# Designs tried in a protein design run: designed miniproteins, single chains, continued (3). Part 48

Each design is a single chain, and the fold is of that chain. pLDDT is the mean over its residues in the fold that is shown.

## One batch from the design tools (miniprotein)

Design m9758
Fold by ESMFold2-Fast:
Structure m9758 (fold): chain A 78 residues (1-78)
Amino acid sequence: MAELRAEQLLALMRMILGVAKIMLSNGKPLSREEAERLRERLRRLVAEIREIGSPEQVREAEEVAREAEEVLDQLVEL
C-alpha cells in the first residue's frame, strides 16, 4: 500500500516537472510566488516519499525535485 502511494506521488512529481518543461520550452513565464508554491509542494511530496517509499523511489523523487527546481528558476527569469 505505502509503495503504491509513493508511486502515485512520484507520478505527480513527474507530471509537475513535465508541465514546467513544456512551459519553459514555450517561453511561458512563472511568477516568483507561483514558483515558490510549486517548490513547497515538491518539498512536501519528497518528504512523504522519504517516509513511505523504497530507496529507489526516494532517489527518483530527489532527482525529479532537483530538476524541477532548476526549471522553475528558469521560468521565473523569463
Scores: mean pLDDT 84

Design m9759
Fold by ESMFold2-Fast:
Structure m9759 (fold): chain A 81 residues (1-81)
Amino acid sequence: MIDLKLILRAIAAALRAIGLEIEAERLGNEEAVRLAREAKELAMKALDYIDQGDYKKAEELLKEAEKLLDEAERLIEEARR
């Protein structure tokens, strides 16, 4: 059975990454744009592993994506100051 919780988590991470990338580009923060793009790629790769049934690998990629999203969000907050 496909893990619906992991799928929703991956989709949420991808959507968060898109939103942060748009905001980072608006602020001209190149580092935050890079982190958001990398997080989006990791979230998409996690969806591929979920489709393959590799939930452990998907969870590892999602943890890394979420870490990068937290870093991007921090940089965006700093850029607003």
Scores: mean pLDDT 85

Design m9760
Fold by ESMFold2-Fast:
Structure m9760 (fold): chain A 68 residues (1-68)
Amino acid sequence: SMLEEGLERAREDIRELHERGILSEEEKEKALELLKKMEEAVRKGDEKAFKEYWGELIALIKEVVEAR
């Protein structure tokens, strides 16, 4: 599915950002945990939970960018 493929690409992007020194180990782990929760929400058909975790992930990335 497009969502499953998108989540896989997002995991690769998060790992790459960490390898480049953009995300700390803690920030990487937090982002990957959010992606895992989003995948579980998709499997359960829980659109509300998916949107909440997506919002948390976007907030995390914005905070990292703004801290620069």
Scores: mean pLDDT 82

Design m9761
Fold by ESMFold2-Fast:
Structure m9761 (fold): chain A 87 residues (1-87)
Amino acid sequence: MEELERLVRELLEEARKKLDEYIQKHPDMTEEEFRDYAASILAEALRKLVEHARELGVSPEEIQRLAQRFAREFMDYYDELIEKKKK
């Protein structure tokens, strides 16, 4: 349980950092470009989360709940970055 929570936190921090770095490197990007990038980062992070959870013997139902929570937290951060960019 502790190992799984650490992995979720680390993967989420890595995904958020990638979004921050992308904004810093591409200040003139369109909302569409940023959305596409965010979608690719989310897909990669979810793939890693599912792989690690399976290795730890987590049930498919629990993996689904973790993936949904991860996606929500990631998209909430993405929305915050979009709102900051609009100002």
Scores: mean pLDDT 81

Design m9763
Fold by ESMFold2-Fast:
Structure m9763 (fold): chain A 66 residues (1-66)
Amino acid sequence: SVKETQIKLAKGLYAQARIYEAAGKTEEADFWRKKADEYLEKAGLTPEQRKEVEAEADRIAARNLA
């Protein structure tokens, strides 16, 4: 579904933003985070659902930063 695609894209973009943030690239991280937020807004997620997507993205980023 469109909603599932938007959530998947947002999750990937949040993970990318976290990796950029860890590298000290705060401006690039902010850009990707804003794009992720746009997808989540369109998906109509609750604040609790948004937190879970961000938590999953953090886990993905952590695996790539280890």
Scores: mean pLDDT 82

Design m9764
Fold by ESMFold2-Fast:
Structure m9764 (fold): chain A 62 residues (1-62)
Amino acid sequence: SVEELVERARKVAEEAAKKTKNFDEIMEILQKELGPLLEKASPEAARAINEAVMEVLNEAFK
């Protein structure tokens, strides 16, 4: 489901932000871990995943 994909994406983003504070490194981790999921996702799921990731990163860097 979209909700399960969003939850997985959130966890990946949270773990990336814990490992490093370098934004470029975080983006590399996200692309490596979530790239395959985004390629298989519907447009609606891809949007939800991207929004959830951005919310996590915004909270981590506030």
Scores: mean pLDDT 80

Design m9765
Fold by ESMFold2-Fast:
Structure m9765 (fold): chain A 65 residues (1-65)
Amino acid sequence: DPKERLEKAKKRIEEDPDLVLAWVELGYAYYELGKLEEAKEYFKKALELDPDNEAAKYLLKKIEE
């Protein structure tokens, strides 16, 4: 459920804003909801924290193509 993923990711970010996985989960939740611009922002945020994050790189490339 994208809504549950979004709520869970937001809670994790509140507890640890440097947790790359939580930003990836938030981006993916927006991607599943069809909110591609918001998804791109959150994947870019994940890549600012960890440039080697493969999931964020893959999903961002998929949205931009």
Scores: mean pLDDT 81

Design m9766
Fold by ESMFold2-Fast:
Structure m9766 (fold): chain A 89 residues (1-89)
Amino acid sequence: SVAQRIVLMVARAAEAYGQLDLAEYLRKNAPNVKTLDEAIELIREVLKQTSDPRLQRFLEEVIKTLEDAKKENNLDLLEKGLAASEAAG
């Protein structure tokens, strides 16, 4: 699912920031994510667990992007936007 792919992209970003435990947590829980709401909730849980301000800012921006995409009902635009952001970073 798109939601599962989003969680896996966030896991790769967490790993890039050196947050290996949080990346593993996201990858382990990714198969259980079926909806955009479940992806947002899982990312919010990770946000509560990290004290790294760089990762906190990244996760906050991801949550905002996901909530905006949900409001606009546009998962394809969300997926392409996240892929472009990942390629640029």
Scores: mean pLDDT 79

Design m9767
Fold by ESMFold2-Fast:
Structure m9767 (fold): chain A 72 residues (1-72)
Amino acid sequence: PVYNLADYFALFDADGDGEISLEQLRYLLNEVLGLSLSDEEIEAIAKEVDDDGDGRVDYRKLVALVEKRLAE
């Protein structure tokens, strides 16, 4: 089965706050999407969507970023 990124993020967003952890982001990008990213690459993505630096990633911003990349 294929799910949208938003569906996976919602599954990991147990708190319902619209944010996921860096570990959950790594799992999604490497295990679910199979992108084989390094920790440094994941941190770079997290920094792009997490301006607050609190270690939480707003998954709606992340979905928008990934969708732009998939749309070329």
Scores: mean pLDDT 67

Design m9768
Fold by ESMFold2-Fast:
Structure m9768 (fold): chain A 70 residues (1-70)
Amino acid sequence: MIDEALEEAAKKLREAGASEEEVEEFVRRMREGAQTMAAGGVSLESILAFIRREAELAAEDIRRRKEEEK
């Protein structure tokens, strides 16, 4: 389910050092994108895989940005 994928994404982002605002923005963007894709006929399985992949990439990006920002 989309909510489960988004909750796991939020957890990963928080563990990577994201602020609550960053987590909320990511979740909002993914949810809106998922709804648009679903309305366009994209399968739920593909949408869930996309969210999970984006979460993993975002978590790594946040971790690196936090280290560089100092």
Scores: mean pLDDT 79

Design m9769
Fold by ESMFold2-Fast:
Structure m9769 (fold): chain A 57 residues (1-57)
Amino acid sequence: SKEQALAAKNAGDEAFSKKDYEGAVKAYQKALLLDPSDTDIANKAKEAAKKVKELQS
């Protein structure tokens, strides 16, 4: 569970660094589902979602 949460978090970080904000949101949401107490992941998910919203027409 913790290893899967970390893997999802890392996937989100990679997607975010590539400016793939939709991919980052999906990965961070998966990580947060596995570890809902991680405030860092929650904040990153919000930031990625905000970027997705800004890029949608």
Scores: mean pLDDT 80

Design m9770
Fold by ESMFold2-Fast:
Structure m9770 (fold): chain A 61 residues (1-61)
Amino acid sequence: MKEENIKKAEEYEKKAQEALANGDRHTAAVYYAKASQYYFLAGDDEKANEYILKAQELLGA
């Protein structure tokens, strides 16, 4: 369960990076938010907080 959540978080990180490479900041923010959710479910609060902040930076000024 925990390992599966980490794997899903890593998949969403990769999708966020691909979206950023394509200039799609909004899609990247959505994927970083998803990565944050899966890290939180995995018990990795530090990474969860890191990725939600990345999502906010991409959506906000």
Scores: mean pLDDT 83

Design m9771
Fold by ESMFold2-Fast:
Structure m9771 (fold): chain A 87 residues (1-87)
Amino acid sequence: SLKAALEEVIAKDPNNAAAYRMLGIEYMNEKDYEKAIEAFKKALALDPNDAVAQRALGDAYKELGDYEKAKEYYEKAEKILEEKRKK
């Protein structure tokens, strides 16, 4: 599966932020929101300015009904996009 392939990529390169983001998205597709959150948090630990990962983490919290955390991560994503637009 794509998820198993991404886990192999991560095993070989644990600093691959994009692979953790993609793994999180696969967990979102499976509706495993807790594992999606773990994967997106790993992606953001490696690349905190990934607006896509920030927004995706917000989506995962929203699906779990944690609207306060969802809002926090949506605001972080928006701020990253705003700063990039101003450069």
Scores: mean pLDDT 87

Design m9772
Fold by ESMFold2-Fast:
Structure m9772 (fold): chain A 84 residues (1-84)
Amino acid sequence: MKVEDLEIGDSIPLTLADGSRVNLVVLGVEGDYITGIDDAGNLVRLKLLSDTEAEVVEAAAGPEEPILRPGDRVTLDLSQVVKR
């Protein structure tokens, strides 16, 4: 699937540069930006760099320690998106 095919409530597996995996539940897609919440409940905004890569541009602290931080590079596994 493509980023354009993402809908609110879809879950995207993300892989960090260190090989760590997190899931992002989509709250919105606007141009080159994806806004969502991670498994820890943190609000995250990603800027698309390519078809499969994004940079974390904003991350708000939730009730748990932030998994994703501004400046982090993540790989989008669009083949494994879970539809709502």
Scores: mean pLDDT 76

Design m9773
Fold by ESMFold2-Fast:
Structure m9773 (fold): chain A 59 residues (1-59)
Amino acid sequence: GLSPKELGDLALEQARRAIKEGDYETAKRMARMALLAGADPEEVREVLEEAEKVGKEKS
């Protein structure tokens, strides 16, 4: 199975992909999953800030 780091990295990758697709709710959900799985908190913060900022700009 996937290690916690592998799971976190995969979830973070899915979050970044969701941002590119304009699905900011999925991006935020995946970023939170990445954090819980042990991804780098700084990378998670950057993804969450990008999703929040771009989501507000395109509303």
Scores: mean pLDDT 78

Design m9774
Fold by ESMFold2-Fast:
Structure m9774 (fold): chain A 71 residues (1-71)
Amino acid sequence: GMADHLELLKIIGEILRLIGELFDLERELEEAKRRGDEERAKEIEEKIKELEKELEELKKKLKELEKKMNK
């Protein structure tokens, strides 16, 4: 119903936010590597890994919701 569509939009919004954060971190990572700042590069790489895991969990939730809505 309507509630499922609102939940879908919320998950999509969270995915888009995480993608934006990943793009910003990838840019910061390139800058850190160009500057030879290996400590900052490591910190950014760890943050990217954490956000990638969060994104994968949201993608799983999205697929499960789609399956429920199409049943």
Scores: mean pLDDT 83

Design m9775
Fold by ESMFold2-Fast:
Structure m9775 (fold): chain A 66 residues (1-66)
Amino acid sequence: ARVEISGVTNPTGATAAALLAIGSGGSAKVTVGETSNIVADVPTEEDARRVAEAGELGGGTAKVTA
């Protein structure tokens, strides 16, 4: 599953999303600017939902693709 998160304002949320993706056996690409954007590829839809939730708690907007 793929997760695209944009506009994360809290660095802790960006870090949590990336670590959840990596910890699930997936990968994460983090782009840092005034806000952080994260693109994660993870093994399961459940892992994708957890990554999305972490990014959204950090102030981001998440899109999950199965």
Scores: mean pLDDT 81

Design m9776
Fold by ESMFold2-Fast:
Structure m9776 (fold): chain A 83 residues (1-83)
Amino acid sequence: REERAKELAERIVAADTKLLGQSVEELEKEIKEEIEELEKEIKELEEKYKENPTKEIKRKIVALYSAIGLLKTELSIIELAKE
């Protein structure tokens, strides 16, 4: 179970680093920076939603939270691959 998860994580990270020409450390840094930018965008959208609650703004907020969730999953995969 854990051996399979680690193997898959290593393959994913190796594919991403090879495709992007980046080290594992560079990939991790970029993902962390992307999360920070998305969190900033969410705060701006939440303020807009308070002023004018629309389905479009709510959908954008949900999409950004989902994107952050995926990026945090990628960080977890990188950590597992580094074991």
Scores: mean pLDDT 77

Design m9777
Fold by ESMFold2-Fast:
Structure m9777 (fold): chain A 96 residues (1-96)
Amino acid sequence: MSPEEKLERAEELLREAERLLREGRELEETDPERALELFEEAARLAEEAIRLAREVIETSEDPELIKRALRVEMEAGAVHVAAATGIVVLRKEKER
């Protein structure tokens, strides 16, 4: 897989992670078990996007690809933190 193909895959994974995070947030009060599953999947996809973005940063000499990869790493990091927070909150609420 080329650095460009890895970056396109990372951007696709980020978009899917953002979609799942949004759907999970909408279901938090009505279907918390489904929201938990969506947050777990969003976190997993965000972690994969970060991994691919880091590989692009390490292997590419193209400043534009590096800039796009750094943006993916930052945005996927934010999705990961948000999803992880949702998981912790929902699991603690289930114990009440």
Scores: mean pLDDT 87

Design m9778
Fold by ESMFold2-Fast:
Structure m9778 (fold): chain A 97 residues (1-97)
Amino acid sequence: MRKELEEEITRAMARIAAAVARVAANRELGLPTTARSAEVLARAIEELIERAKKLRERGDEEMAEALLEEARRLIEELSRQDPATAEELRRRLEEAE
């Protein structure tokens, strides 16, 4: 991997982890999951899928698979909040695999 790609992946993973932590914190406080929380998760999933596609095009199958696995996990969480958007993103994930 080029250093630039490693830094980009690290930043993307950090943003995604922060988004997931925010949603988890809201649930822990007993607050209802809002459309805003679902939108944040959907954006994170979309970004993971797009980055995985670019990594696969560059021959980095190992990192691409790791990002797709994280996307699958976030889709499961999104399905609890917005099942319609989760199903749409699952279809995109299948095309990227």
Scores: mean pLDDT 70

Design m9779
Fold by ESMFold2-Fast:
Structure m9779 (fold): chain A 64 residues (1-64)
Amino acid sequence: MEVTPELLREAQARLEADPEFQELKAKLDEAIAAGNVEEAAELTAKINEMFRRVMAEVLERARA
């Protein structure tokens, strides 16, 4: 199934409501501001993994 703007918006809304995702975003912003490129890369990878998991859940629900 093609990722529609609506499914992407739903995934983003779900992530925005997730305290863990908010914590990771805040830490990423702090790492970027501090110039800590290694920490920023690690946090970006974790955020991308969470996004992939939520997107997979949204797509699975859309197929049902």
Scores: mean pLDDT 79

Design m9780
Fold by ESMFold2-Fast:
Structure m9780 (fold): chain A 58 residues (1-58)
Amino acid sequence: SLDAELEARRAARRAQADAFVDEYSKKHGLTPEEKAQLRADADAGVDESFALERARRA
């Protein structure tokens, strides 16, 4: 189903975002608090993008 497909893609994008945050944090020496904020911002961006995609597909 489209819902299952979108959820799978969202999960994949979140995994990609997590990998990016981990690598970026290592490269720039971020604190645990800074890393947590970056992860929260990245996750929010992924969720917003897929909310818009879900609405568009209706």
Scores: mean pLDDT 81

Design m9781
Fold by ESMFold2-Fast:
Structure m9781 (fold): chain A 66 residues (1-66)
Amino acid sequence: SEGEELLEKARELIKEGRYDEALRLAAEAAQKGYVEEAIELAVEAIKKMGGNDVQIAAAKRDIREL
């Protein structure tokens, strides 16, 4: 599905260090119903960017509210 393809592309972008683009595709996947998988990828990307627990909590909330 398109949502699964977005998650796969987001995982590739994380491997490439393209975290902002990965977060965008994870959000798009969440809008297609892949909420928990998108949250896992967003948390991984934010941690790799040096993000803190506040930024992680905000991203989880934002994705669940999509």
Scores: mean pLDDT 86

Design m9782
Fold by ESMFold2-Fast:
Structure m9782 (fold): chain A 62 residues (1-62)
Amino acid sequence: MMTPEQAERAVRSAREALERDPSRATAAAVLGELEKAFDELPEEYHEEAREIMERARELLGL
């Protein structure tokens, strides 16, 4: 399980990446990273991670 500091950084980096470049390539990278990390995220970050993943899926047309 990630520390809260690691989780906050991972979620923040994903969100900022999509804000800087809302492209399909960035969306695919962000979705893949968060899917791999999801089980390691503390429960407190699951809702924010799901929202970012949903945004990424929308950009990918999934």
Scores: mean pLDDT 82

Design m9783
Fold by ESMFold2-Fast:
Structure m9783 (fold): chain A 55 residues (1-55)
Amino acid sequence: SEEENRAFTLELLDYAISRLRELIAKGEKGELSPEQLAFYRHALAVLERERERVR
């Protein structure tokens, strides 16, 4: 159903956002290249905008 599909999409977005936040935290500790850190920060912003659109 549309409701179930929306709920599933939100769960996937929340999971991906949480994983990106963990990766960014590791990057801020110097575990990632500056390019990788910038990419993950951009990806996080995109997913956070998508989450707001779906909610």
Scores: mean pLDDT 86

Design m9784
Fold by ESMFold2-Fast:
Structure m9784 (fold): chain A 62 residues (1-62)
Amino acid sequence: EEEKLKKEAVEVLAEYLLLTSPLSEEEAKKEAEKLVEELLKTTGATPEEILEMFKEVLEETK
């Protein structure tokens, strides 16, 4: 479902932000939520596409 995919994208991006930036867990989740919404709004990409992109970036960071 679209809502579940959005939540997963936020969670993956929040993990990436925690690894790469001096944000707290709460701040990382808020920034991730904001960024996911902006990407959906500006790029026209689907939540599924955004989630896959974030998963790839997170795997590269590990």
Scores: mean pLDDT 78

Design m9785
Fold by ESMFold2-Fast:
Structure m9785 (fold): chain A 92 residues (1-92)
Amino acid sequence: SKTGYYIKKAGPSFEDILKALEEAAKYAKEQGVKDKLIVYLGTPASAETVIKAVKEAVDKGILKFDTTVYTRTGEESKKVNEAAKKINEEKK
């Protein structure tokens, strides 16, 4: 399966992160990504804000991929990805 990679800088707000995820999903769709999307997100946003945006994007059907999000630190990225995995499992 084709893995997609997307790199974006985003502001600290929920709306900024959600917009970045929408842009990543659109890019992945245009590239023919079907299974896995890896997003490298340069943002000062908290893990909690990123998690809320991922949940909203999944709930709205914007993110249909197994999505991994990397932020500024490994610990924050781990929290986001553990939450994203749970969100995706609940939408299966």
Scores: mean pLDDT 74

Design m9786
Fold by ESMFold2-Fast:
Structure m9786 (fold): chain A 68 residues (1-68)
Amino acid sequence: SPEQIQQLLQEAQELVIEFFGRTDLSDPADVEKAERLSLLLDEAIQAAQAGDLQRVQQVLEEIREIAE
């Protein structure tokens, strides 16, 4: 469903925005997480544009694992 894909993409975007909002990027580990989250968010956007629900779900799970 396009609606389900859009909801998952929105959750991915919100998790990444929240991570950037609470980190000052002074810790090398947080910089690494920020870089990985940025790449994963781009991948989620591309998968959503392709209508790939399974891929959006997989990328969202990876984002959740990184963005504690």
Scores: mean pLDDT 85

Design m9787
Fold by ESMFold2-Fast:
Structure m9787 (fold): chain A 55 residues (1-55)
Amino acid sequence: MKEEIEKVIKEIEKEFGKEAGEVARLSVEDALEAGASEEQALKALKEGLKSAKEE
């Protein structure tokens, strides 16, 4: 997994717990396996983190 994606997953783990980080990691890996770009996966992950922080 790219450095940027791992950094966001680590932030999710710190803010919302280890289980949330694990789910985020699996979602990114599944998206990449399904043919999403790394940029698309990172964008989706950042959107999810921002949404969770604001709500």
Scores: mean pLDDT 77

Design m9788
Fold by ESMFold2-Fast:
Structure m9788 (fold): chain A 98 residues (1-98)
Amino acid sequence: NPSVIKEVNELIDQLSDHLVLASAYINRAKTLKKEGKDYSEELKKAREHLEEARKTIEQLKKLIPSLPPDEQKRVQDIIKVAEKRIEELEKEIEELEK
């Protein structure tokens, strides 16, 4: 179904955008911490983007059964990489809060 593949690709783009923005806010927080400045808003925004990324993954998981087998594997592999990236970014946030 071409419309489901289009929806999946739009969700993958949204997932990528949220992970890029979360990483950018974490990097900004690192810079601010090094400068002795408050970085609470940057960490809040990073966490909000990681939460949106998790929601997008759940939407993708719901669409997987509607995809052809080759596309199911592609989306599952993307989810696995994204879940690992979320875990890495969450650890960076935890380290910044020390």
Scores: mean pLDDT 92

Design m9789
Fold by ESMFold2-Fast:
Structure m9789 (fold): chain A 61 residues (1-61)
Amino acid sequence: SPAEEIARLRELRAQMDAAVDAYLAQETDPEKRAQVTEAYGSARRHLDAEIARLEAELAAQ
């Protein structure tokens, strides 16, 4: 169901946020930090868009 998929994607988002935060807390190389931030920023926007789409579908029920 949309509600189950939203819950799953939110859990994935929380796990990814925590993993990226942990990585950035240990990484001092500005080039590596920028690459991870850019890559995750792109992935995060995709996740947020999909969650928003599913939330709109759930609201229409």
Scores: mean pLDDT 87

Design m9791
Fold by ESMFold2-Fast:
Structure m9791 (fold): chain A 56 residues (1-56)
Amino acid sequence: MTRAQLEARIDAIVARYGLSPQAAAQLRDLVLRDGVPVETLETVLDRGAEGARAGP
């Protein structure tokens, strides 16, 4: 998997979940710096989005 593919996937996730610029930067650090699988972060964000939508 290339860096360009990872960046494109992160950008898609940011757009899909409506993340702030700060949250987007943290996501990029986790994937690009710490090597966290993007699929793992998608799962975490999906759980967070469900909670936020269900009862703010």
Scores: mean pLDDT 72

Design m9792
Fold by ESMFold2-Fast:
Structure m9792 (fold): chain A 56 residues (1-56)
Amino acid sequence: MAEVDLTPEQARELGRALARAGYTLEEIRQKVRDMGLEGTPLGEAAIEAAREALAA
């Protein structure tokens, strides 16, 4: 996105930060739902980045 509100890059950083903080992928999915981002491209970006960080 071109806007300064939550970008796909910021969503990915959020996912990585939650993974590094010790949250599981399931807990990260729940956090994304709690933020109202479930099913959005931003929520998917955060979840995918978290999955990648947990695999690294």
Scores: mean pLDDT 77

Design m9793
Fold by ESMFold2-Fast:
Structure m9793 (fold): chain A 67 residues (1-67)
Amino acid sequence: TVYLKKGTYLAKDVMKKLKFPQGVIDSFPDDTKVKVTADGYYSKSTVGEALRKAKEAGTNVITLTPE
């Protein structure tokens, strides 16, 4: 779990904080962004699901919501 304030972050930085495997981190472009819609705690599973959905949708911006 990581605490994130509302804002935009590099996806790779968020993944590193959540201890994602290096192979998963390397599978995303360096400019992939995470848009956090609200201050709060985000789990590895929540971020992982959002990453999967974004990859399937072909987007380079991943939106994180507390719900």
Scores: mean pLDDT 79

Design m9794
Fold by ESMFold2-Fast:
Structure m9794 (fold): chain A 77 residues (1-77)
Amino acid sequence: SKEEIILKISIELLEKVLTESEEKIEEFIKKAEEELKKKGIDKEEIDHIVKRIKELSEDKELAKEELEKLKKALKTL
């Protein structure tokens, strides 16, 4: 489903945000944008996801909490 695609890519991207340097985060965001686009996610939804991930990249504690929440949501699908 579209929700499953968004959750999986968001989880992978947040894991990169927590483990990689800040300089590499922009590269991983661009790769995630391309993957979402290839899988048919609308530009507006992609832009919303990217904005949220960028906000989370500035707060590692909040990013950890969001990652746990997204992983739990994926298990419920």
Scores: mean pLDDT 82

Design m9795
Fold by ESMFold2-Fast:
Structure m9795 (fold): chain A 79 residues (1-79)
Amino acid sequence: MVSVRLTITLPEDVTGAEATQRAADAAVEELRKLGIEPKRVEVTSDLAPDEKVPAGARLEVVARYEDGTLHVAVRRLPP
């Protein structure tokens, strides 16, 4: 099992769906730095898809890689 945890800061106002996608992309990039290419990515997010997420907001990204699948959990950190 491989796990990564990172925090990303949003550079612009986005929706919850866009914020979640950016977090997932960041987790995939961290795995690629380790020489791992996931076959499938499963994302869970505490953000509603249409939620307003302002520039400067921070997201906690926790990802686990098991059996070809990257499981990504996204949570918005309080200001």
Scores: mean pLDDT 84

Design m9796
Fold by ESMFold2-Fast:
Structure m9796 (fold): chain A 68 residues (1-68)
Amino acid sequence: SAEEAYQQGLRAYNAGDYATAIAHFQRALELDPDYRDAWINLIVALHEAGRLAEAAAQAARYRELFPD
């Protein structure tokens, strides 16, 4: 499920394994693109991994899907 993928992402993130966290958060969003917490944590994990261009792209997509 999206929730299980998200929880796997959180476990990897807390272990400092940002690459694995990113993969799990992406999987959560494949299953549920409306999963806002997975979007936020994907962006954070990309920043922590130094993948700043990808973090910016995902943040732009998040703003498009969830306008203020």
Scores: mean pLDDT 88

